Designed miniproteins, single chains, continued (3). Designs and how they scored, part 2

Each design is a single chain, and the fold is of that chain. pLDDT is the mean over its residues in the fold that is shown.

## One batch from the design tools (miniprotein)

Design m8039
Fold by ESMFold2-Fast:
Structure m8039 (fold): chain A 56 residues (1-56)
Amino acid sequence: MSEEEKEYIIKVVTDKLSQGVSQEELKESLLENSDLSKEEIEEIIKEALKKVGLEY
């Protein structure tokens, strides 16, 4: 995945977290609907939570 695609996914995840979607639901969705590894998904969630001001 390119840097641009990764940044886009982080933005989408950040927006959904801001709307009250749980991190567990987002992890599940990314695992089922993307080619990302579990490690990459966890990193994306961490970055999104940091941007929202929440703890991982």
Scores: mean pLDDT 76

Design m8040
Fold by ESMFold2-Fast:
Structure m8040 (fold): chain A 71 residues (1-71)
Amino acid sequence: DARELAREAVELAREGRFEEAVELAKEAIRLDPQDPEVLALAGEVARILGENGKPSLAVPLAELLDEARRA
């Protein structure tokens, strides 16, 4: 379930597991790029990374989000 993966990614990001959070969020977008909840949760992962001084780790996730939102 893409939404469950996206929720797990947010939880991992809150725990400071930034690399794992990014990979899980990317997988959630790939499973369901049209789900606005998945995109919102993936955006939340990117926001948490930015707040923790790790915005560069969010680059591949931001690229997928941009691509999915333009489709």
Scores: mean pLDDT 82

Design m8041
Fold by ESMFold2-Fast:
Structure m8041 (fold): chain A 60 residues (1-60)
Amino acid sequence: LSEEERQRIVDAVAEYLVSLGADESFARAQAERAVAEYEATGTTSNAGLQAVIDATLAAL
């Protein structure tokens, strides 16, 4: 992933978590962690976050 593509995925995941009631700082930290896991393994352990990552990648 380019830095721009990575940032778009982080922003999408963070926005999703905020929409569920998470604080912005917590949401961003979780989004960064999920994207780092995805870059390292090709998946995430959270199915909801995986769906957001997959949808964002399809839109890039």
Scores: mean pLDDT 81

Design m8042
Fold by ESMFold2-Fast:
Structure m8042 (fold): chain A 56 residues (1-56)
Amino acid sequence: TLNSLIAIAPDAAKPVISALIANPNLSAASIAALAAASNVSAAAVSAAKATISALI
């Protein structure tokens, strides 16, 4: 579930996951900016987006 992804995510990734839930159609540039702001890798954010898209 989406709640399970939030629960196991590092604290730095939680804002990014919440933003992806609110707007799953975020552009690659927005994903990169969120990854930089949250101090997580863009690849990890892209993987999280793919997982969220599969669950929705």
Scores: mean pLDDT 60

Design m8043
Fold by ESMFold2-Fast:
Structure m8043 (fold): chain A 87 residues (1-87)
Amino acid sequence: SQIQQLMSQATAELRRSLADTGESPDLIDAAVSRFGFYLGQGILNSDDLESSSEFARDGADVVGALTTPASRPSVAQVGDWLVDKLS
């Protein structure tokens, strides 16, 4: 589905952004896995676009809490991009 493709794109972009900011491979794997799980549970189980956007934002917030302050703008940008695509 288009939503699953957007999730895959957001997850890939998150991995790239965290690698570019110098996060460790273990932290990147943990953050990407948690983001994907949160999006999967929220977006795939949502019956409306507003709820899907809320779960995408919440997923970005959870991932942001796992990363260093330097990585948080990149995480927020991925979250904002996904919310925009779901709107």
Scores: mean pLDDT 75

Design m8044
Fold by ESMFold2-Fast:
Structure m8044 (fold): chain A 65 residues (1-65)
Amino acid sequence: MSKEELEREIEEALARMWAAIIEKYEEDPERAAELLERRAEELERQGLPVAAEVLRRRAEELRAA
C-alpha cells in the first residue's frame, strides 16, 4: 500500500467516524447535514480534503432524503 493510499484510507475512516458520531447525536437530518458541512470546512482547513469531501457528500445525501 502506497503512502497516498494509506493517507486516503485514514481520511475516509476519520470522515466516516465523524459522520457516525454527528448522526448518532443529532436526530434531525437537516441539522446533522449542517454539522457535517461545518466539520468538513474545519477538516479542509487542517489539510484533510478527502475527509472534507466525504462529509460534504453525506450532508447532501441527508438533505436529499
Scores: mean pLDDT 82

Design m8045
Fold by ESMFold2-Fast:
Formats: structure tokens, C-alpha cells, sequence
Structure m8045 (fold): chain A 84 residues (1-84)
């Protein structure tokens, strides 16, 4: 799971969003409770301006890790971006 997460993060930094999504999806397939993969999937979707889909995945990550500061911060950023 972590190996696919790392590859997805490398692709996300290169702005290869669709390829990054595929690797995060593979990480989730291996470990559906890996909240970091759900968080990163949401981040990529937010970067692609798919705000509704990003919100769903942030909520999934938050259910798995309710007190994670990064998930809460990313969810707050998404809410600000979606206000238009």
C-alpha cells in the first residue's frame, strides 16, 4: 500500500493527476482502511477541481482518522475553494 502511495505522490508533484489517481486507487484496493490514500485521492480530485468527489474522499479519510490535523486542514481548504 505505501509503495503505491509514494508513487502516486511523485506523480501528483509532477501534476500527472490521472496517473496519481490510479496509484492511490491501487493503495486503497490493498488497504481500504489506509486513510492517507483516501486523503491523497481527495487532494488530487480537488486539484482537478472535482470538489464534490474530493469531499466524499476527505469524509472517508476523516471517518478512518477523525482527529487527523491534515485531513481537517484539507477539508477546510476544500470548503473555501467550493464557495463560488
Amino acid sequence: AEEYLKKGEELFKQKKYEEALKYYEKAIELDPNYYKAWLNLGKVLAAMKKYDEAEKYYLKALRLAPNDKEILDEAKKLAEMAKK
Scores: mean pLDDT 80

Design m8046
Fold by ESMFold2-Fast:
Structure m8046 (fold): chain A 94 residues (1-94)
Amino acid sequence: TYVSLTGEGEIRKVDGKWIAKGKLTGPDFEGEAEGELTAVATIDGKRYLVAKGKVKARSADGKEYEGDALIIAPLVEGEEVQKGKVSGTVKVED
């Protein structure tokens, strides 16, 4: 079974590197994501930072799962913190 989680994330420049973090929720899950910048995308003339990484999610019964995370934030010139959206998917084995 796959569980999808969504939430809010941030991408910050730390020591010359763009590092992404986020918090995610699902129906019975809470999670945190960490990642690094992989690309800059242009969509309808607007630039976005695209980071990929891992999500660690905890179910309501206390079980922990790991999966893949995607963090996308619009690039705002002059901002040290780029706020955006995070999505993650974890595989739950019964």
Scores: mean pLDDT 83

Design m8047
Fold by ESMFold2-Fast:
Structure m8047 (fold): chain A 68 residues (1-68)
Amino acid sequence: GAAEELAHRAAATGELAAGAVQHTLGVEAEVLSAEVRGDVGVALVRAGGRLYRVTIDSATGQITVEEV
């Protein structure tokens, strides 16, 4: 149903965000939260003792990583 689709999209967003941070920093990343708003996924990730907000826009293919 719609709830399962949103949960799967949120999980995929978290996996992409963790992978992007891990690839960039070379350290293990932990997903703290992930959500989807239309075509935009947002995840909060912890890596190397720091927090990162990762925004994934599926319409444009843009991935933005911002330390918070």
Scores: mean pLDDT 79

Design m8048
Fold by ESMFold2-Fast:
Structure m8048 (fold): chain A 71 residues (1-71)
Amino acid sequence: VEKLKQKAEEAEKKGNKIESHRYRAMAAVAEGDFEKAAQHYREMAEIYRKEGNESLANAYKALADQYAKKA
């Protein structure tokens, strides 16, 4: 889990918000915090939507909804 949090911080410092959210979501899943994981996947979906990547936005929204059901 600690390595995932470090990778998230590194991605954030490089301005890679998508990778930062991905690593934070993975860390949350490893900790059993499915609500927090769903939040990070929703943030990824919003970023992809703003970039015009509708396919990835829909995929990450579905993943977020799936984790929210586990919470």
Scores: mean pLDDT 82

Design m8049
Fold by ESMFold2-Fast:
Structure m8049 (fold): chain A 73 residues (1-73)
Amino acid sequence: MAEAEALAREIGRNVGRAVAADDPDALADPAFRERLRGAIRQYLAEKFPELSEAELERLADLALAEAERAAAA
């Protein structure tokens, strides 16, 4: 879990910075945020196949929150 959480936070920060650089308004779109959340969740599921759906959802939400924070910086 600690390794998965650290990776989720790192993915969130990197994605947030990249998205802000390309389109600073993209994270204000709920549809874009939901697609991004789904993509992060899928990536984490591939890296950590042992995690439950609930754990993957929590980590994807954590990554999205970090992405929003990084984009605002």
Scores: mean pLDDT 81

Design m8050
Fold by ESMFold2-Fast:
Structure m8050 (fold): chain A 79 residues (1-79)
Amino acid sequence: SEATVNKILSYAGRAIQAAMEGDDKAAEEYKKKAADLAGSKSKEVEQLVDQAIQAAKAGDTVAVEQQLGQIKKVAKEAA
């Protein structure tokens, strides 16, 4: 459970990092990996990662941190 939550957050963070580097294809791949691990919450995790990527591309680091917090909460609910 905790290991799964940590893995989801790891992939979400990698997706955001890839997006900030301009690697939208890698960002999409890591987003899908995070969502896959979330099971019943996969669609919600995908939407939150998309929002975090959008915030990161806009340079809104506070919004990115808030979205990562929401991803963690949703991941815990799925596990």
Scores: mean pLDDT 85

Design m8052
Fold by ESMFold2-Fast:
Structure m8052 (fold): chain A 57 residues (1-57)
Amino acid sequence: SKEEEIRRLSREFREAVAAGDRERAEALAQKILELLSDDPVRLAVARKELAEALSQI
């Protein structure tokens, strides 16, 4: 399901951030945002959270 895919990508994103792998983290963030493109509220929250996490690496 779309929700299972988002959950998997979010886990992989957190792992990439923890590893300091900026390139992988940015690619995973883009995939998450694409899956949320039809939900403006979730998209806005995700953009903020992903940007804040990326600022750590």
Scores: mean pLDDT 87

Design m8053
Fold by ESMFold2-Fast:
Structure m8053 (fold): chain A 60 residues (1-60)
Amino acid sequence: MASPETIVRGAVELAKLVGEEVAARMLARELGISVETARRLVRLALEDPEKAVEEVARIL
């Protein structure tokens, strides 16, 4: 089972490899959330990983 920390770390690594937009689409598909929410999470993960972990934990 993926922890919120693992999801956030993965989102940061994906964004570095494929860009924020593609990372957001992949994250939305994996978590079953909207692309808009996933874009916010990817941006938050890049700017403040601790806050992103809290947000991911809330939506899981």
Scores: mean pLDDT 80

Design m8054
Fold by ESMFold2-Fast:
Structure m8054 (fold): chain A 60 residues (1-60)
Amino acid sequence: SMSDVEALIEQLKDPDPAVRAAAARALGEIGDPRAREPLIEAGKDPDPEVSRAALEALLA
């Protein structure tokens, strides 16, 4: 299924860190459990805005 959640999970792998950070925030707002493991991985991102957004999404 091409759900919005699946599209956002793909955007967590985008070469642009701004796109990855926006995807992490959107996934946090949706709260879908399918995003948990992708967000844990994004929490290890070398870009501090991406890692912060992913960790904030998991702590919501």
Scores: mean pLDDT 82

Design m8055
Fold by ESMFold2-Fast:
Structure m8055 (fold): chain A 86 residues (1-86)
Amino acid sequence: MDPEELELEVRIALARMRLAVLKLALKNTELPEEVREEIEEKLKKAEELLDKAEAEKDLEEARKLIEQAEEELRKAEEILEKAEAE
């Protein structure tokens, strides 16, 4: 396996783990409906981007999709952390 391809596969796996953890947190956390919907939107976008990255044959384009998915997960995590702090 190409070392770069392996790096991207590991990043996808880690991002999918973060996505699963956030989905579980949403099921167990009482949040205002608008906050829940905002987080769910970010998680849906991240999942779609990860699915596209796994299907992408161009490593440069796959990397961009993974970076976008990681950014959506970061935003979801930030929204959840702020909501839990209140």
Scores: mean pLDDT 84

Design m8056
Fold by ESMFold2-Fast:
Structure m8056 (fold): chain A 82 residues (1-82)
Amino acid sequence: SEVLLELAVAAAQILGAVVFLLFTEASEEEKEKARELIDRAIELLLQAEEAARAGDEERARELAREASELAKEAIKLLKEAD
């Protein structure tokens, strides 16, 4: 299912961002910005799961894509902090 794929991609990107955050030597300011992006991505992923369970597949896909993009932004921020 497309919804399940979008949810899985978002979850994987969030996990990647969390792992990167744990092992990065970025400044505390950059880490805090990344944490804010990760927290927002997790919130959107939970909303996507709720939308999927309610049968709103289009909404679930949109929210999952937004979560994935925020997680990617967090990873990019932490990589560029070198």
Scores: mean pLDDT 86

Design m8057
Fold by ESMFold2-Fast:
Structure m8057 (fold): chain A 65 residues (1-65)
Amino acid sequence: ISREVAAEIRFIAIGFEFGESIKIYMEDGKLVVEVKAKSKEKQEEIYKRLREEAKRLGIEVEIKE
């Protein structure tokens, strides 16, 4: 399993934990994640988890708001 596939699985799991949908796709060689949560507070928590996971896996990720 590639790092990208592992990241997708982990990001989807994070979305599930928060009860929010996360869209993941590749754009210009970067892994892009779009998150829209009901509140800005929850959205920031999700962003924090995504950044920590990306750092752990050594993956370049762009987060769209």
Scores: mean pLDDT 74

Design m8058
Fold by ESMFold2-Fast:
Structure m8058 (fold): chain A 81 residues (1-81)
Amino acid sequence: ELEERIARLDAEATARWQAGDPAGFDALVEVGVAYITLAVINVVEKKLKERGTLTPEDVKEIERLRKNAEDQLARAEALLA
């Protein structure tokens, strides 16, 4: 789940940053961008649900946004490695 992955990486990056590792700050930036992407997904999903019609094209666009968040979190993971 994206929320769990964000929470885990936020905690890891924060610990590294508080320990004086600048990689922790860089990772927090990537986690922050992923969190914004997730917030956008949640707003879009809510609006589509309220519209009452979910097309295959809408599903693909949400999947693209989720992949963007996954790629952002992968960058945070690479920075913390």
Scores: mean pLDDT 84

Design m8059
Fold by ESMFold2-Fast:
Structure m8059 (fold): chain A 87 residues (1-87)
Amino acid sequence: MEEEIRKAVEEYLEKTDLSEEERKRVRETVEALLEEIRRSGDEELGRELLEVVRGRLEAVELEKLPEEEKKKREEELVKEAEEKLKK
C-alpha cells in the first residue's frame, strides 16, 4: 500500500508541471498521511488516498491528451475542409 501510494504520487508529479515548491508540498502532505496510516493501521485511509491520487493522475492524463488532440483535430479539420472544397 505505502509503496503503491508513493509510486502513484511520483507518477502524478512527473506528469504535472508543478513547481519545485509545489512538489515538495505534495510530497510532505502524502508523507504526513502515510505516517498517520502507519500509526493508526487504517488501511481504509490508505486505499482512499491511493484512489484519490490515481484519480488525479487520470485527470492529468486527460488534460495532456487535449493538447495533443487539439493539434491532431486541427490537422484533421483542415483536411476535412480541403476535401469538402474539392467536392
Scores: mean pLDDT 69

Design m8060
Fold by ESMFold2-Fast:
Structure m8060 (fold): chain A 55 residues (1-55)
Amino acid sequence: SELDKLIDETVEKIRGKSLAERFKILKQTLEELLKVVDEDTAFIALQRIAERIQA
């Protein structure tokens, strides 16, 4: 799905970035998600991204 592609792209963009850059990318991704899906779906997608980048 397009949502899964956006999640994968965002995880890849965040890879190796500083915490500040990571939060900037996540904020931009949330803004893009809110144009395409409802708020609940957008926040679930952000949680999925966060889980994949957490160490």
Scores: mean pLDDT 78

Design m8061
Fold by ESMFold2-Fast:
Structure m8061 (fold): chain A 92 residues (1-92)
Amino acid sequence: KAEEYEKKGDLESAARAYEAAGRAAEAQGDYLTAGEHYLKAGELYEKLGSDKAILYYEKAAQMYLKAGDFEKAKEALEKSIELAVEQLKEAV
């Protein structure tokens, strides 16, 4: 249990680092790299059980669309939709 909490703390730090890296890449117009960093942030927030996972999957999809990578955008949107549906089922 202690190791699991330590690993969870590391995942939060990692997620924030990828979030920051995504914003930096987006500011430089590197939409493909921004999408990849936002996707990793989303995956880490998902492991943490954070609602931020949906937000970062949506941001990843937006970046992939701007980069012209429609297949990666679709994958990111599908992850966002799956989590949103799961949260709605929990709220009802």
Scores: mean pLDDT 80

Design m8062
Fold by ESMFold2-Fast:
Structure m8062 (fold): chain A 106 residues (1-106)
Amino acid sequence: MAALREARAKFLEALANGSTPEEIEQALRDLNKALGAEGEVKVTEVKIDDGTLKIKFKYKGNPAAEFLKGFLEGLRDVAARGEPITLEFASGKTLEVDSVEVEVEE
């Protein structure tokens, strides 16, 4: 789905540019709209600290949030093998991630 791909790209670009939690929340809302989801998502924390990507968000019945959670958990599992992950954005910027921490509350 093109809309899903675009919303994911916006989310990653927001992370790379040091965007606010509100901007990332808006990207997730755009993703929810593309999926026809009625769930609510609120991003409460996004931080990149010494190669660790930390994201905390709350959601209820939201398939877009579940998709992003699964994506981030996949990155966490790869990083846990001791291999850094390089995220490449449409802008050509890259972000190297050594570990991922994801917290999800309903």
Scores: mean pLDDT 62

Design m8063
Fold by ESMFold2-Fast:
Structure m8063 (fold): chain A 62 residues (1-62)
Amino acid sequence: MVVVEFEYNGVKYTATLKGKELTLESDKEISDEQKEEARRLGLQKALQKLLEELLKLLEKLK
């Protein structure tokens, strides 16, 4: 499970990637259009974070 926090158009989001499901939460009211763009951005950031965490785990196994 990967959790990433980010900002898009002044709104703070928390994206949680669990398996193939992405859950997006925001701290402010958002439009459906902004929500879809934030989901796309959140998925990209979550996948990047997952890769970084895998690299860190490999580092600690040394």
Scores: mean pLDDT 77

Design m8064
Fold by ESMFold2-Fast:
Structure m8064 (fold): chain A 64 residues (1-64)
Amino acid sequence: SEKEKLLKLIGEILDLIGDILDLKQELEKLDPDSPKRKELEKELKEKEEKLKKLLEELKALKVS
């Protein structure tokens, strides 16, 4: 069902936005020279790329 696909996709997008916001908050708390910063920046980039793909899937769904 298109509605079930839409609801699942919206849920995944919302969860991912939450994860991205949490990572950004953790990055703000870290020292600029922290080796953990590179790890979190990589994780943030991966989640932002995933969000972009999910938004493309949402755009592909022809639902008003």
Scores: mean pLDDT 82

Design m8065
Fold by ESMFold2-Fast:
Structure m8065 (fold): chain A 71 residues (1-71)
Amino acid sequence: SASAETLSNLGSVLFSLRKYLEAGKAFEEALKLDPSNESAALGAVLAYQEALKLDPSNQEAAAALQKLAAT
């Protein structure tokens, strides 16, 4: 099973590949395993923001950002 560190590293790699939606999901999984991980929380927000810039109609990215802002 993947650790929070492994998932955060995966998020960073996916972000560098411009796979922003997948990067956001990886950072969220890291944050679920370690809710105090500021790096994963910031990574998720930035990744979903970039996904939404590429596709403003991406409801999944918009919903994820709304959820992250509420928690």
Scores: mean pLDDT 84

Design m8066
Fold by ESMFold2-Fast:
Structure m8066 (fold): chain A 60 residues (1-60)
Amino acid sequence: LSLGEIARAIAEATGLSPATIKRLIREMGLERASPSEIAEGLADYLSVDKERLLAAIRAR
């Protein structure tokens, strides 16, 4: 999965824009991280369930 596909999946799950999610991933230093690490970091930052974000990524 590309960073763009991951960002779009999380954006659809959270109601944020893909551009916002992609910016957050870069600011957190997770642009080269695994999908699981990206989901964990964003879930903590956004106060949402990590498994929800992982499910959204896996559905791609």
Scores: mean pLDDT 81

Design m8067
Fold by ESMFold2-Fast:
Structure m8067 (fold): chain A 119 residues (1-119)
Amino acid sequence: SKAEEVKEFIEKLYELVEELVEALRAGDWERALELAREIKRLVEELIEKFKFPEEVAAAIRALMEQIIRVAEHALENPDADPEALVHDVLSQFAGILRLIEKHTGVPIDYSKLGLYNPR
């Protein structure tokens, strides 16, 4: 079903974001950038498969660009605070998840990111 396919994408996104957080905390900036790009690929597949409206797709892409910039910034600034980078990534990713949930109608469990859902 559509709900099962959306949940499969969300589970894969969570796995990659968890790996991204681990890479950022370990100072593995090259791995973090690779993972950010892989997350972008899955997000683009989800946008195409579920025919997201262009305004929503643009909003999701802007949030994804911010995640990639965090990883690129870390490569250029190896003294960057890993926890600040993790906070920025999780904040942008929460925004992506909210947009996915709003437009697919499929409920998303935010507890895996330790996020309070104010909905």
Scores: mean pLDDT 84

Design m8068
Fold by ESMFold2-Fast:
Structure m8068 (fold): chain A 59 residues (1-59)
Amino acid sequence: GRLARAVAPIPKTSEDELALREGEVVEILEEVSETHALVRSLTTGEEGIVPKSYLELLP
């Protein structure tokens, strides 16, 4: 999948969401909506939904 980095800390506010640290690298598994993506953390292996606006796509 596509790799991305969190540009800021992302809090977990619901059970389906994933908390990320600033600079954490994730793999984008699926775009679930226009605003949110299902990702997997490469640091923890955990999966969850995060806002796409907090992700910077890596080359």
Scores: mean pLDDT 83

Design m8069
Fold by ESMFold2-Fast:
Structure m8069 (fold): chain A 62 residues (1-62)
Amino acid sequence: GRSRLVVATASGPTEEEARREAVEKAREKARDLGLEVVGIGVEVERSPESVTATATVGAREP
């Protein structure tokens, strides 16, 4: 089947909050496109001011 990647980023005061929001945004984007989520990867970048998470969702047509 055809697969594609859906990416979303979120920042927050904690890694847990940033991860959760990034994953939720990526899942919402995939859902709005009518795609089935096959896998999720999360990358976290820490700075002195905040934590940024990037969620990459592997998705395909149902």
Scores: mean pLDDT 81

Design m8070
Fold by ESMFold2-Fast:
Structure m8070 (fold): chain A 79 residues (1-79)
Amino acid sequence: MISKEELWKEVDEALAIMYGYLIAKIDDPEEVKAEFERLKKTLPNELVKIALQTAIDRAKELGREDVAKVLEEFLKELE
């Protein structure tokens, strides 16, 4: 059975994945980058990286190469 602590960790990771999916759908690539800059200030780097990886994959799936490139550059800045 899942513990309360494990539940909260999975919720945080699930929210990061959801943020990545949603942010990848923003029309303006500069607004996409701005949203991740905001997340970097509010979330731990581990969760920001999960959101970025999800968003990059989603952007590529949607054929949004411009968004994918912006996000790949941001991920590189986070190391």
Scores: mean pLDDT 79

Design m8071
Fold by ESMFold2-Fast:
Structure m8071 (fold): chain A 72 residues (1-72)
Amino acid sequence: DIDQGVADIYIAIGNLAMERGDYEGAVKDYEKAIEIDPNNADAYRNLSKAYRMLGDTEKAEEYEKKAKEIEA
């Protein structure tokens, strides 16, 4: 599963950015994961968390809702 594998790599890179406090970098990496696999609920959930750390609660709630819709 090439698309899932590439998306998982970007999620992993984004998670490393989150661990380092690079929330802007994490957003970019999670957005790349979503670009590759638009149905990746984990990427949307992690993007929501990154936006919450940046103080963008509106985007955080939007992406959390999207993750839940994909999992349903």
Scores: mean pLDDT 84

Design m8072
Fold by ESMFold2-Fast:
Order: C-alpha cells, then sequence, then structure tokens
Structure m8072 (fold): chain A 85 residues (1-85)
C-alpha cells in the first residue's frame, strides 16, 4: 500500500544521499561540487517530506509521487558518481 511505497522511497533517498556525499568527496570541479551539494540538499528535503507524509498518513497518489521523485534523485546521484569514477 501507500506505506510500503514510502518505505521504498525512504530507502532510495538514503542511498541517493550516500552516493551524493561520495560524489562530493570525489568532485574535482566547482560545477561537480555544486551538483553534489544540490543532490544532498534535495535528498535531505525529500527525507523531511517523507517524514511529514508518514506522520499525517499519505494517499497512494502522494506516496507514488514521492517514490517517483526518490527514483529520479537516485538516478541523478548515480549518474554524477559514474562521471567521477
Amino acid sequence: GARELLEEARRLVEEALRLAKEALKKAETLEQILRAIALILRAIGLGFDLDLLEKRGPSRAEAEAALREARELLREAKELLKELE
């Protein structure tokens, strides 16, 4: 249900945050540093949104939207880290 989607989104956000922090450590240019910082801030923000949704009870549509955003964030974090390795 909606709760399981939020749990999946949380796992993806936590992985994205880990990868974005790793990318920040490997970043060599100002552009790469700023991209990594932006991803870290987005992961933190989405984490807060997930906490709020969990507390008030999400609709399925809200949970699906959060999961889509978490998947996109993880994709972008993986892409940046791949560019740095």
Scores: mean pLDDT 89

Design m8073
Fold by ESMFold2-Fast:
Structure m8073 (fold): chain A 138 residues (1-138)
Amino acid sequence: DAVAQELLEETRRLLAEGADQETVTELIASAVARGHYETALEIFDLMEAAGIEPDQRTYTLRMEALVELKRYEEALELFEEMRERGIEPDAYTYYLAGKAYYELKRYEEAIEYYEKALELDPNFEEARKLLKEVQEKL
């Protein structure tokens, strides 16, 4: 895919030119928005290899890519790494963790994380829908 290859080439060029955390995070966001989830993971790896520290948005985008690729255990490991580094998850990050637990059929944990997402964003319709769905599984 030409778009995926262009994003990787642009990322390597910008990193060689001293690109900051915000610039690389926008490249990851572009990859995720276009459904290039494996490319988003590669850009994240290039970011870490360059010594650029990921922020909350960078971790959330990597989690989204892992969840969309159905790599649920890796998404949950990344969520714990984020928390251990003192980076606070937002409503969407909790929603992604809940979705990973739901797909792994760990329904009690899925409920806990969807409830945390709704505590942070009471208008989060998708989290509310999935919370109702998981409650009906018990």
Scores: mean pLDDT 89

Design m8074
Fold by ESMFold2-Fast:
Structure m8074 (fold): chain A 66 residues (1-66)
Amino acid sequence: AQAHLDQGRRLHAAGRLDEAIALYEEALALDPDYAEAVGNLVVTLREAGRYAEADAVVAAHIDFGA
């Protein structure tokens, strides 16, 4: 999970947005509560112009306190 996040951030910094998105999605598949992966995925999806997918990720992974 952490290695996927780290590699995703490197790809994001290199402008390889689709590859970064794939790695953040893999990190979340391993740990659905991985807040850093959620945040990075949402930001990268928005930078790629994939706003509907970014909104879906937020809706699926928002943790609301009781």
Scores: mean pLDDT 75

Design m8075
Fold by ESMFold2-Fast:
Structure m8075 (fold): chain A 99 residues (1-99)
Amino acid sequence: LADSYLLGGNFYLRQGKYEEAIKYYKKALEIDPNNAQAHLNLGRAYLKLGKYEEAIKWYEKALEIDPNNKTAWRNLAIAYEKMGKTEEAEKYRQKAEEL
């Protein structure tokens, strides 16, 4: 069930339909709240929409579940860089490189 919503979210994300992707990933998380992939992909969808603060919150949630997720650390760095927070961006980029 959660997998069906995750797959639907992935389909919309690939099509560039980021708001639809977000709705599906949130439904996946209602069923499986600790799904690291759903948290990561929610962050990616918000990042693509230019909603950098929301993207950061979802990447931080993904990292609470899996602190060794290199993709989440890299995407955090990208979000902070897009917000002009260069020092935080470099810090998170270095964390991704350590893994």
Scores: mean pLDDT 86

